# Ledger of designs, part 10: designed miniproteins, single chains, continued (3)

Each design is a single chain, and the fold is of that chain. pLDDT is the mean over its residues in the fold that is shown.

## One batch from the design tools (miniprotein)

Design m8312
Fold by ESMFold2-Fast:
Structure m8312 (fold): chain A 99 residues (1-99)
Amino acid sequence: NRERLGQLISRAVGLWGSLLGYLGQAKDYDKALELAKRLAELLTEAAKLAIELGDSDAVDSMINQLKNLRNLVLSHLPKDKAEEASKVIDKALEEIKKL
């Protein structure tokens, strides 16, 4: 369902905005960690749906966003929170690779 994929992508845009706000403006690392995990889960759902639809451009976009998210959390979160977030993202990337 292409419409559902579009809705998931739109939700991801909103979560990116919120995450960047908590990292840059609020510097609320607990909230940033929560949002990073939610974003990783949503990007994984969107990637799975894109694979089912045969939308290779959307799959590549979701994978690239997960890789960018990994780089962002490792660069901006405290070590323990960065490690926790990166484990969730790495699991998401592995799950997508198995499809």
Scores: mean pLDDT 87

Design m8313
Fold by ESMFold2-Fast:
Structure m8313 (fold): chain A 72 residues (1-72)
Amino acid sequence: SLRDLLERAKAGEVSAEELKEELEKLRPDVEINDSRVKGLWETLRANPDLSDDEITLLVLRALEGEELPKIK
């Protein structure tokens, strides 16, 4: 799930490149921007205590807004 992917990214279990690849698998319908995903990855790594709401906001900034999968 998207939540599991983001938790793995926070834990340092995936690289920025791996995060992009997994997001493309979850959202093949959207164009994924390399620099935005890298920014998301760096923010998740720097802030492992982020809430689900804060993570949702960061994902919205990295990806296409309203069409993102719901984080559970």
Scores: mean pLDDT 70

Design m8314
Fold by ESMFold2-Fast:
Structure m8314 (fold): chain A 95 residues (1-95)
Amino acid sequence: MLPVEDISLSVDLIVSLFESYVDGVIRGLRQWAELQDLSEEERRLVDETIERLRKLLEEFKKQAEGKSSQETVDLFRKGYDEMTKIVNEMLLKIS
């Protein structure tokens, strides 16, 4: 059901949704880091992870230019998977 609805979304809306999702993850990481009483080196690792997420968002915006809604949804799925990997890599280094 949802996949059929997703293909009817505008590219601009899909990009805005991905941007909102990335911003939410960044906000969550900052809040999580504050609760963990991290060392200076671990805090720096969180900051580097946030920068990687920002780079991922900018690359997504660039790749979405001139794409169809369906191609942009496929890029969103790829970006989501990459965000998950980036966050998990950071968490494994802090644990």
Scores: mean pLDDT 80

Design m8315
Fold by ESMFold2-Fast:
Structure m8315 (fold): chain A 62 residues (1-62)
Amino acid sequence: SKEEFLAEVEKAVREALAAGKTPQEVIDELRPKYVEKLKEAGFTEAEARYIVAEAISRALQA
């Protein structure tokens, strides 16, 4: 579900920050990983990039 995906992204962001990564390093690492996951789920690359960018941005602000 959307809620499960957002929770997974939030957890991954939290773990990366806890490991000492900067927000930019978190974006650079997690964006391609989750974009590929959404593409495998049937989203277009443009849709996947937009959804993932928003999810990571929200998680970094939480």
Scores: mean pLDDT 83

Design m8316
Fold by ESMFold2-Fast:
Structure m8316 (fold): chain A 70 residues (1-70)
Amino acid sequence: EEKDKILKEAYRELVRELEKITGNEQLALVLAGIYYSQVKKDSEGKSIEEIKKLVDEYRKLAVENARLLA
């Protein structure tokens, strides 16, 4: 349950960040969804601390890719 809360809050923050970069809400939702789907899959069996680190790593990748598209 705690893990789901962390993932949901991180997803919402990423959507906002990507929307600012791309200027496109729909694109931001799609990109954030792709990256957080991967984080959720890779988070299986990991601790809360490991999940937070994984979230940060994928956030950085998503932001880099969004900037390349902007």
Scores: mean pLDDT 80

Design m8317
Fold by ESMFold2-Fast:
Structure m8317 (fold): chain A 79 residues (1-79)
Amino acid sequence: MVVEIKAKFPSDIDEGMGRIVASVTGLATGAKVEITDGEVVEIKITLPEDAPQEDVDLVKEMVETIKKLAEEAESKVIE
């Protein structure tokens, strides 16, 4: 499972919090976390296909948290 988030944050503090949430989720689940800096911050989380439901749920909770911190956010789940 791959989750991609593109987010624009209203402040550097909200961006920092979003990055912390993504990093902590990666550490908790063992997921691969890729963060790309730009006008829009791109966060890519890769879970193995056989990841337990608890890890999938943590990633989904992360997405919702980041969306609440963001001014604008788009997310997609791919494979």
Scores: mean pLDDT 81

Design m8318
Fold by ESMFold2-Fast:
Structure m8318 (fold): chain A 69 residues (1-69)
Amino acid sequence: MSAIELLKELARLLGLPEDLVITEENAKNLLQFFATTVRDPELKAEIEKYIEEEKYEEAAKLLLEYFSR
């Protein structure tokens, strides 16, 4: 639940349409997609590991920090 809210904030930050429906299954796929766009291989690996551990909130926070630069 918290991860979905953070992911919605991330989508808004990235200029994605607010009409985009984010569900639990969609959230995982979106997190993985955003992780693949990270240019830093080390950060990408850390985010992917958090996703695998079901730490979606941590993964979303790292993505928010990365894209807020």
Scores: mean pLDDT 76

Design m8319
Fold by ESMFold2-Fast:
Structure m8319 (fold): chain A 57 residues (1-57)
Amino acid sequence: EDKIVIVEGPNVEKAKELLKKAGYRAVIAGDIVGVSTNDVEKVRKLAEEAGAKATEV
């Protein structure tokens, strides 16, 4: 089952682009980005690489 990862904080736009290039579907909701995935660790690493914060929900 896919889990939801919330990406927020500084560089969230850069995190969205990295996630999109890696094949993840990212949805912007205000100042946060939501990603549905079964590969939470990879999404977290990409968000951290961009300088954003990622939290599994």
Scores: mean pLDDT 77

Design m8320
Fold by ESMFold2-Fast:
Structure m8320 (fold): chain A 70 residues (1-70)
Amino acid sequence: MSPEEQRAFIERTRAELEKLNKEIEKIKDSKDPELQRKGAILYTVKAILEAAIDVLEELLAEGRNGLPPP
C-alpha cells in the first residue's frame, strides 16, 4: 500500500469519526443510563480508531507500512 493510499484512508476514517462523534454528542446530552453505557462503548471505539489513525500517520511520516492485516 502506498503512502497516498494511507492518506486517503486516514481522510475517510476521520470523516467517519466525525459522524461517530455526532452520535456520542447525542448520547452525552442524555441522562439515560442505557445511553450512557452506549456512549462509553462508542467513545472506546472512537479512541481505537483515533489510535489507528495516529499509528498510520506516524508510519506515513516514516514511509513504511508496518501494520499486519486484521
Scores: mean pLDDT 74

Design m8321
Fold by ESMFold2-Fast:
Structure m8321 (fold): chain A 72 residues (1-72)
Amino acid sequence: TLVGTVKKIRKEGEKEAIVSVEVDGVEYDFAVSKEVAKKLKVGDVVEVEVSGLTRTSFGFVVPLASSVKVLS
């Protein structure tokens, strides 16, 4: 489980978004469902649980966030 600040939210396809979360000064990209992404805003402090890796609609391989909890 990682805790960080949401820096970017990008639509990547019909069902997916990429969320960039800064943890200890390093930005990590996570794939999330669009339903999860709709609940997130830039500047949110979030707790991210990673379940594995997924391929985005454009062919990028990124960590899959199985759970994202807003702490702010």
Scores: mean pLDDT 74

Design m8322
Fold by ESMFold2-Fast:
Structure m8322 (fold): chain A 96 residues (1-96)
Amino acid sequence: SLTVTQSPSSLTVPAGGTATVTSKATGDVSDLEWLVTSQEGVVGGIRVEVDPKKKTSTVTLSGLAEGARVVLQGVATDKNGNQVYGSPSTVTAVPA
């Protein structure tokens, strides 16, 4: 009954730039979190915002070094501890 969708599935940003990935969950969500499943290179900042009903969450990555690659995955948890994962999103920093 839970679903999690992520957008975009992949994006490239210039080094030092900002990247945003959004997840949306459906069903009776008790928690909506983000996993960094892989990180290569330096990331200056990760900011996570989750709406009060835990139906939408946004991750903003900043200060990515040239060649950095980050894989993000949203996860929704129900009241019984069941988890559903979104499809991973890959962020890559390229020369500015």
Scores: mean pLDDT 83

Design m8323
Fold by ESMFold2-Fast:
Structure m8323 (fold): chain A 67 residues (1-67)
Amino acid sequence: SAALEAAIRAARAGDAEAVKEEIEKLQKDISDKNELIRALNLVASEALRAGDAESYTLANEEILKLL
């Protein structure tokens, strides 16, 4: 999805504000909980690879809300 691609790009760039905005779009676009968890895990993984602790935390906080 366009929102997932944008969230991944923002995470790779270390732009936590953009990651937050794109996560909000993912939550609006993806109605299936398990699909949303998979998308958020991809964002968290990209943030971890980029060394962006803020984006990693943001993605994991949203995953925890879905469990």
Scores: mean pLDDT 87

Design m8324
Fold by ESMFold2-Fast:
Structure m8324 (fold): chain A 65 residues (1-65)
Amino acid sequence: SMEEQEKLLKEVLEELRKLEREGVLAAIHGDTATVEAIQRRIRELVEEALKKLSEELRKKLLEEL
């Protein structure tokens, strides 16, 4: 349903914001291994979300990146 897809988008965006914040902090501290791990997790999360989201909601997700 659209309501379930909107909920999924919200949950994905919240997780992305958390991961991006953690990645920035790791980068400031020179922790390259953690930055690379977070970037991989972000790619996997976005890739999985794009498979489940409608065209309209995919566009909204990509606008936040």
Scores: mean pLDDT 85

Design m8325
Fold by ESMFold2-Fast:
Structure m8325 (fold): chain A 84 residues (1-84)
Amino acid sequence: MSEKELLELAAQSGIGLAKKLLEEAKKLGDKEAVELFEQALRLYQEALALSDDLAKTRQLIAQAQALMDEGVKRMEEFKKKKEG
């Protein structure tokens, strides 16, 4: 696979995961996690739309992944506060 194909697959996978996590965060009422996953989704979509700038595509995917990680951590903390 080319680097471009790998980045496109990463962006597509990220979009799918971000949408699922966004739905979960909305059901929980975690507004901070919702904002983080919405930002990550936007960055993955922007990365997928880029055709010729592999460096920018890599940067956008890395930023989106960081936001996803933070959103998951925030959502887990929110669940713990709600549960006890």
Scores: mean pLDDT 83

Design m8326
Fold by ESMFold2-Fast:
Order: sequence, then C-alpha cells, then structure tokens
Structure m8326 (fold): chain A 86 residues (1-86)
Amino acid sequence: MTVTVTITNEISGKTKTVTVSSIEEWLDFAIEFMAEESEELNIPISDLKFTITLTFDDGTVKTFTSLADAGAALSAYFKQQQAQLA
C-alpha cells in the first residue's frame, strides 16, 4: 500500500512529490528535503515552514503543517495496513 506525499517549503515555495510505501521511505525523503532546503537558504531546519499533503489510493487528501503530525499519521496508517493484511 502506498501514499503520495507532497511537501512544500512555505519560505522558498519549493514543492516535491514522492510515493512512499513505508515510514522509513518518508523519513529518508523528509530528511533529504529539509537538509537541501536548509543548505540552499542558509537557515536552520527549525526555522523552515512546511505543508505536507498526503494523497491515498482512494483519492482521500489530508494536509498537515507539522512534519511530526504528518509522520505520525503515516506511521499509524502503515501499522494499521500491516495489521489488517494478517
């Protein structure tokens, strides 16, 4: 099961989209994007502002303004999906 994730840096306006099948793929993507934007803008990661949009296979869209909240939602989703496939 996969989720399409769109992340936007509200300071730069830069947007990236990725399809993830696990929380680990999301963490790798988020860390890389945060590091690239921090280096490009020469500002600390803590001062960056992000909008994260999750698009599910059924067309459901959820938007977050916190990386932690988006990560928690993805983690819960993948854990629930893994449990339901048993």
Scores: mean pLDDT 79

Design m8327
Fold by ESMFold2-Fast:
Structure m8327 (fold): chain A 73 residues (1-73)
Amino acid sequence: SVRLRERLDEGERLFREGVATGDRALLEEAARLLSDVRKEVLAHRDTVTPETLRFVTDRVNRMLEQIRALLAA
């Protein structure tokens, strides 16, 4: 859906800015948006293709893992 893609894009934008600037608040906001996107995709897994589900969850999980590492430092 357009709404899901918009939130994913915003989460990715905040992630990139947070990584570039070291801004913890941006990284935390990115983590919230990306976690919400993952939760929504998983809740509606039967309405998306398996390819879309895998693509979104893999991408979000990689970014969330990187955010956790950065925030732990």
Scores: mean pLDDT 83

Design m8328
Fold by ESMFold2-Fast:
Structure m8328 (fold): chain A 59 residues (1-59)
Amino acid sequence: MDAWLERLEQEIAARIAELERQEAEHKDDEKKQRELAIQKAILEALLAMARSVEKLARK
């Protein structure tokens, strides 16, 4: 069970790194910067929810 959360954390970290790279490529595109920031926030929220689900499964 812990392995799935660790894999999810690694995958989300890799996705966030790719989004940050895209932000660097599109510094002058305000709309794209905003879209990328929202995507990063969603990924962070997903990880937080996954951690909460793992906790509930152990209750």
Scores: mean pLDDT 78

Design m8329
Fold by ESMFold2-Fast:
Structure m8329 (fold): chain A 94 residues (1-94)
Amino acid sequence: SMEEQIKKLKEEIEKLETEYQRALAAGDESRVKELYRKIGELYAKLAQLYFDMGQYDKAIELFEKAIEYFRKAGDEEKAENLQKMLDYIKELKK
């Protein structure tokens, strides 16, 4: 179900956020960047599920988080692609 997918994605995000704190404490800049990218991907996937459910406000919030993480990872192309999706969703709400 969508609810099961959402729960699993949230659990995966929490696990990666824990790994991020460990990598940050270790000064592993390469691992920190990799974790930013992975967290961004999970937030984007979570946002897509909320969009598919018609929950546009929640989808917007989660896409904004995904964009932030991709920018922190230095992945401007993925951030820009997600921004286009975000702009589309905002237009649907007008």
Scores: mean pLDDT 88

Design m8330
Fold by ESMFold2-Fast:
Structure m8330 (fold): chain A 97 residues (1-97)
Amino acid sequence: SVLEEIEEAIKELEALGYRLTVPREEFIERILELLEEEEKLRPLAENPDPAVQAEVREALMRQLLELLYIMGLLTPEEVAAIRTPEEAAALLRRIQA
C-alpha cells in the first residue's frame, strides 16, 4: 500500500541519518497531500501551453521545497527565501553535494 511505501521510505531516511522536522503522523499526512496535488497536476503537465507548463513547474518546485522542509533538509527561512525554480535547483545541488 502507499502507506507501507511511505513508512518504508521514512525508515530508509532515518537509516541515512535524516531527522524529520515534524511527527511521523504529520509527515505521512503531508506526503499524502503532496501525492494528491501531483495527481491533479499530471494532466496539466501534458498541456503544451507554455504558460500552463510554467505554472506546473512552479507548483512542483513549491511541493519539492515543502517535502525537503518536512524531511529536515531546509529551514522555514530557506523555504521562504526561494522564489524561482533556478534558486531551488541551486539549493538542491548544495544539499546533494
Scores: mean pLDDT 70

Design m8331
Fold by ESMFold2-Fast:
Structure m8331 (fold): chain A 76 residues (1-76)
Amino acid sequence: MKDPRKLIEEARKALEQGDYEKAAELATEAARLGEGRERVEALQLRGMAYGKLGDIKKSMEDIEEARRAYEELERA
């Protein structure tokens, strides 16, 4: 069973090690499995990974989606 918190931690570690493509893949799985705060964290990590890969458009889209998801949590 895949735990979204573990996927988030693995994605952070991949970012620290410079494996940005792996970080984006792990963050994608974490976003699919996680809800609420975990989904927000996964989207933020994927956005950072895309930014490091030079895909500014995808990076900005993920950061904006994370912001909207966070606002929904604050309104709940």
Scores: mean pLDDT 84

Design m8332
Fold by ESMFold2-Fast:
Structure m8332 (fold): chain A 81 residues (1-81)
Amino acid sequence: SLIEELRRLLAQVPSYSREQQIEAMEEVLELMKKNNLPQSVIEGVENLVELLRTTDLSQEEAQTLLGIALQEVIETLKELE
């Protein structure tokens, strides 16, 4: 299930490099668009990808933001069905 894949990603993200974090979140964005998630949630993840690309975030800051974003996507998917 998509939720199980996202939970696995949430567990793996703390070990990811910045490049791997960006790649993973871009893949999540494509899945969100394919599943017609709310535009506000999609825009939140798009903004996070841009922040990861353009801002010198610490690993701790990046992990915190990624955790929040992935959890929001998981909860949104649960609410849809």
Scores: mean pLDDT 83

Design m8333
Fold by ESMFold2-Fast:
Structure m8333 (fold): chain A 121 residues (1-121)
Amino acid sequence: SVTAGTLLAQRMREAGFSEEAVESAVLAVGIAYAELEKEDPEMAAKIEAAMEAAVPLLLAGREEEIAELPVTQSIPREKKEAFAERVGRLSEELARKAGVEDPKAVGEATEEFMRTVLGLQ
């Protein structure tokens, strides 16, 4: 099945990122989610549901409709932005540790994807 992580990996590969960069980005999403789940399990469940609901719209080229999804609207903008930023920062850190040539670009690409998935675009 297609997940947000699967789409992130596909889009990063299509953009020419290395497998180490792709793995760093996908791992960063998982780590950020696990951290949020320990601190605020209700918010983590909403973020997961929002990511799942966004996938069909991204595949259909209807990304402009993501912000209108009830689950996406139930999440405060500040929480969506904080999650996207955390994912980007973790992605950059993991890419740097993996020896990726441009870890900042990995972080930026991962954050931008997460902003889109959470209806911030």
Scores: mean pLDDT 91

Design m8334
Fold by ESMFold2-Fast:
Structure m8334 (fold): chain A 68 residues (1-68)
Amino acid sequence: MSDEELAAFFEKYPVETLVGMFGEIARDPAFRRALFEVSAELRARAPNEIVPLREIVRRAKERVAEER
């Protein structure tokens, strides 16, 4: 998926759907933004490799924690 597709995915799906996938932290718009940013960064480094979702979530949580 492209970076634009990731952004569209998180904008397209209701917060309730994202909460089902990632837990209550997905209600935080800062987390959703961080999730998109981290996904884009990891994909740019390894475009032909499978990046584990758990690693993306971990880095997104760390980014949100740095802001708060």
Scores: mean pLDDT 68

Design m8335
Fold by ESMFold2-Fast:
Structure m8335 (fold): chain A 74 residues (1-74)
Amino acid sequence: MEEEKKRKEKLEKELKEIDRQISILEGIRDIVLGVLKITPDPAGQQVLQQQLKKIDEEIKKLEEEKKKLEKELK
């Protein structure tokens, strides 16, 4: 059915967008980790650790959404 094809195409586009967002966040995470290694002050380290936690939370939410969309495609 044509409606079924449109539904699958929409879900595939959403999956690609989520994968793109996860890749960007993983790249940002790597940059923050690099900065953390060269940051000597405890206050700066604390801020960067909080940023890492926020990035990890966002990645987790996107991965959960991706799993839901993958189940809908099957």
Scores: mean pLDDT 82

Design m8336
Fold by ESMFold2-Fast:
Structure m8336 (fold): chain A 60 residues (1-60)
Amino acid sequence: SEHLDKAAAYLVSQGLASSVEQGRALVEALVKEYGSLERVFPAKVLRSLGLPVPAVEPEK
């Protein structure tokens, strides 16, 4: 999906993946393990990537 591609690009920018394809595979594995992008990435990161943010998270 488009959301996976944006998350993959983020992983590449952070040096966690060498390509968008590798980053996409990592994101898919994390989503499979944790159930959704919301559980993998904080809302702040989702917002910075232009991905859907489900709700305002508790501030720390």
Scores: mean pLDDT 69

Design m8337
Fold by ESMFold2-Fast:
Structure m8337 (fold): chain A 84 residues (1-84)
Amino acid sequence: AKETLLAQGRVLLDSGELLAPQGALGQMAHAVGYTLLGEADPSKAAEYRQKAEDALAQADKLDPELGRRGRRAVEAAEAMAKRL
């Protein structure tokens, strides 16, 4: 469970960096990645939630439609983490 969240979070952060770190899609990937890392590590949950919110805000600024999709993806990631 925790290992799965850490692995998936890392893959999403790396994917966002490779695809478009300054673009909306990259920021969405960072938001979901940080959300999964926050669910995996309660000691850093607040830090990762802040990073996820910052990434969503940047995605919304660049592309409001992708920003909305990113918010839904974060909600789905939180729901998935609670099942693991």
Scores: mean pLDDT 77

Design m8338
Fold by ESMFold2-Fast:
Structure m8338 (fold): chain A 72 residues (1-72)
Amino acid sequence: MEKLREYAEKASQAIADGNYEEARKIVEEALLDLGVSPELARSVATQLVRAKPSPEAIYQALLDAADLDKAA
């Protein structure tokens, strides 16, 4: 939980700086750190960037991806 929040904050800062590519990279790295497969991590990060992410949406997406990996 704590690590996910830190990643969400870093991604949020990148968005504030106008660096959407950096934000996507941070989200992808966070998902990989959670043990999510590289393919799924890339897919989720790409969708999140396209959806005009907010800090809260980033955090929620990370939690959702972790739950999907638990189900698989």
Scores: mean pLDDT 72

Design m8339
Fold by ESMFold2-Fast:
Structure m8339 (fold): chain A 93 residues (1-93)
Amino acid sequence: MEEEYAAIITRYELAKLLIERKDEQTVEAIERIEEEVERKYKEALRLAREDPEGAKKLAEEAEKWLKEHAAEIQAAREAWLPALSKHRTRLLE
């Protein structure tokens, strides 16, 4: 297996352990990230009429925030998939 995929599988195993503990902190962290992105988009929409340049900037910030945290969100959600732990040595993706 390539070292890159070994690292990814290790992160999934750790995330799965945290999720299996029914850790509310992980759920709250994901919800906070999603809420922050939604809040930035709402502000961009409100400014669209009054300040188009400012609205564009806020929308870009929201997109950047979402992209930066997309991996965290996906890793946490994918930890709920039991199938991922089956593929740690076979690399079916």
Scores: mean pLDDT 56

Design m8340
Fold by ESMFold2-Fast:
Structure m8340 (fold): chain A 66 residues (1-66)
Amino acid sequence: MTETVTFTLKGTVGRILAKELGAKVGDTVTVTIDHETGKATITVPSTGKTITMSAAQARAIIEDST
């Protein structure tokens, strides 16, 4: 089962993620969490860049961004 969360890069966490992904503050990113593998993928549609991390790390980023 996969869970998809979309949010806009803003604030301190958004600025850090923008640098990591080569994106810009104000860009929209999609996080896909795969509960079967315990992994998550962050995708920036504007740049086509992706990074993979643990589901726990992705949840922490989403929580800090909200």
Scores: mean pLDDT 75

Design m8341
Fold by ESMFold2-Fast:
Structure m8341 (fold): chain A 87 residues (1-87)
Amino acid sequence: MSEIEKIYEELYNGLKKALEKYKMSDEEVENLFILALRRMQQENPHLSKEELIELAEKLRKELIKDYPEYSKAFEKAYEKFKEEVEK
């Protein structure tokens, strides 16, 4: 549980920093988020499907709260990631 929280904090802070630094389109934000989630999965092969989906959902909710203008981009990226993880 502490390891998952650390992974979450590192991802959230990295994504937030990127969104603050660059002016992005919806497509660029969708690509940023899905690529970050895919890298997280690749770098943490010991995480279960349930843990990956829970982490992605938590990130989606917080990012939508902070950047509601990109809500559709985050939702689309999350749905793609969830489908990939469940396969």
Scores: mean pLDDT 83

Design m8342
Fold by ESMFold2-Fast:
Structure m8342 (fold): chain A 98 residues (1-98)
Amino acid sequence: KSILSEELIKEMREIVERTLEAAKGKSELERNKLINNALAEALAKAKSEEEVKAAIIAATLVAGILEGKSREDIIEAIAEATKISKESARELVERILE
């Protein structure tokens, strides 16, 4: 049960992978700039509420991974940021990170 299309999941995965790679060896300030830029670009291209949520999910996931947060903390942060259930957030994180 996904609230997002398979195409959006794939786009989120690509954004997450690209941003994590770019963030390797960077300072906290540079990582925050990369995440904010990725979020801003995704939001500028968003044409629907689902695409807006996808951008927020991808940015929150990247930030959590780079901060060393547990998967449960990341899932909670995504659920709060997008106003979806924790169960839906967990399924999305699993699908993006596979």
Scores: mean pLDDT 79

Design m8343
Fold by ESMFold2-Fast:
Structure m8343 (fold): chain A 94 residues (1-94)
Amino acid sequence: AVEEEIKKARENLEKNKPFVEKYADEHLTPEEKALVKQRIEFAEKRLDFLEKNKISPEEFKEFQKMVNDALRQGKSIEEVFKEFLEKLEKKKKE
């Protein structure tokens, strides 16, 4: 279930990347293209994190909530990843 959602997200990233890069090359300034590249790299890191850490459907839902709340509050994504990893380690002990 969660593995399927992560797989779909990876496939969507792979599918969208060439279209986004082509659009950037044809229509965006070098500065805007650099920002697009940074966003793609961020999305790759997020997927790498999710693929590396096996999580349940409930944990995935909670992780998405934490990310959205952090973005609204101006918290760093690295802090959210750390907090989520601590939760996973606690469940692993149970």
Scores: mean pLDDT 72

Design m8344
Fold by ESMFold2-Fast:
Structure m8344 (fold): chain A 80 residues (1-80)
Amino acid sequence: MHEFELTLKESGIKVRVTLSENGEVVDSELLSDKVLTDKERLALVEAVNYIQNKIKNKEEIPEVEERVFNGIKVVIKKLK
């Protein structure tokens, strides 16, 4: 299984996501007491989809990557 921490840079909201070897979402945990905006929710959905596609295509995922999803900067950290 693959485990990732997603951080929304502007709000500081963190989400932990666990994916299977096939790139299917097994678990997701909000590591924050903050409520997600619709824009932030869509950014996280796009970030997870990006990771899923990398896993499904057997592409390398760096240990830490910063990328913009739905106009929001998201830090993707591989936990292993």
Scores: mean pLDDT 84

Design m8345
Fold by ESMFold2-Fast:
Formats: C-alpha cells, sequence, structure tokens
Structure m8345 (fold): chain A 72 residues (1-72)
C-alpha cells in the first residue's frame, strides 16, 4: 500500500467539484485502496484526496485521476 495525498485545482462549479471528489474516492476503492478523506473546497476551487492504493495499481490510478481531472 502506497499513501496518496493529492490536491487537485479544478476551475468548475461546486457540483463539478463534488462529483470529482466522489469519483476520485471511488477510484481509490475500485483499485483495492482505502480512502481516508475526500475534501471539497468550493471557495478555493480544489479537491483533496487522501488514502492508500496498492503499489501495483499506481499507474492505473494516475491514469484514471488524469482522465477525471481533464473531464472536469
Amino acid sequence: MVPIDLVIPVDGSEQTLNNLGNQLGKTVEDLGGTTDSVTVDAENKQVTVRGTVPREALPEFAARVQRLVNDA
């Protein structure tokens, strides 16, 4: 298990940020990890995700995070 602590700036609506946060947490869990916290800061337009993922899942996790951020 590898710890993750990601702060993602997203120029979008509060709904967009909440949707992104939910999808990021689900992505961690789908890859066999554990989500410790997901924080949506609509005022500062950022989403923070903390947790752990399996080391072998890191490349897939990075790819999915990039796709989700690009789609936001």
Scores: mean pLDDT 82

Design m8346
Fold by ESMFold2-Fast:
Structure m8346 (fold): chain A 64 residues (1-64)
Amino acid sequence: SAVEERLIELTGLSREEVREFLRLTPEENHEAVLAFVEALRADGVPQEVIARLVRREIEELKAS
């Protein structure tokens, strides 16, 4: 999907990690999540910091 490809580009995460994140996130929120990640990159947040935040969110969602 376009959201998947763009999140891979913005975060540097693997396709498998991005797919896991999207699977754990409600589909209706995917565009909002993409917009938020794009805003973080535009504000100068490093790719590796965003990747860490996404990995932390995956673990939190899995623990729920």
Scores: mean pLDDT 85

Design m8347
Fold by ESMFold2-Fast:
Structure m8347 (fold): chain A 80 residues (1-80)
Amino acid sequence: ALRERAERVRAAIEEQLRRRGAVGSGLATPRMIEEAVGLWLEGRSSRADIRAALADVRDRTTGRDPLVDAIADALRANAE
């Protein structure tokens, strides 16, 4: 079901962030995970959609973030 897939997507995102050493970061990580799950629920799970949604935070700070690719990979693997 959609909800079960959303839970797997969240778990996959958290796993990717954990592998990158970003899990447990108190600042933006929970918001990034919820944003990505929200995008997937809306049918938007491409790298472009993820980058666009996260761009507001990243554009004002660093501009480019390898975590976007990690999140996109997790969403893509579970969306297909």
Scores: mean pLDDT 60

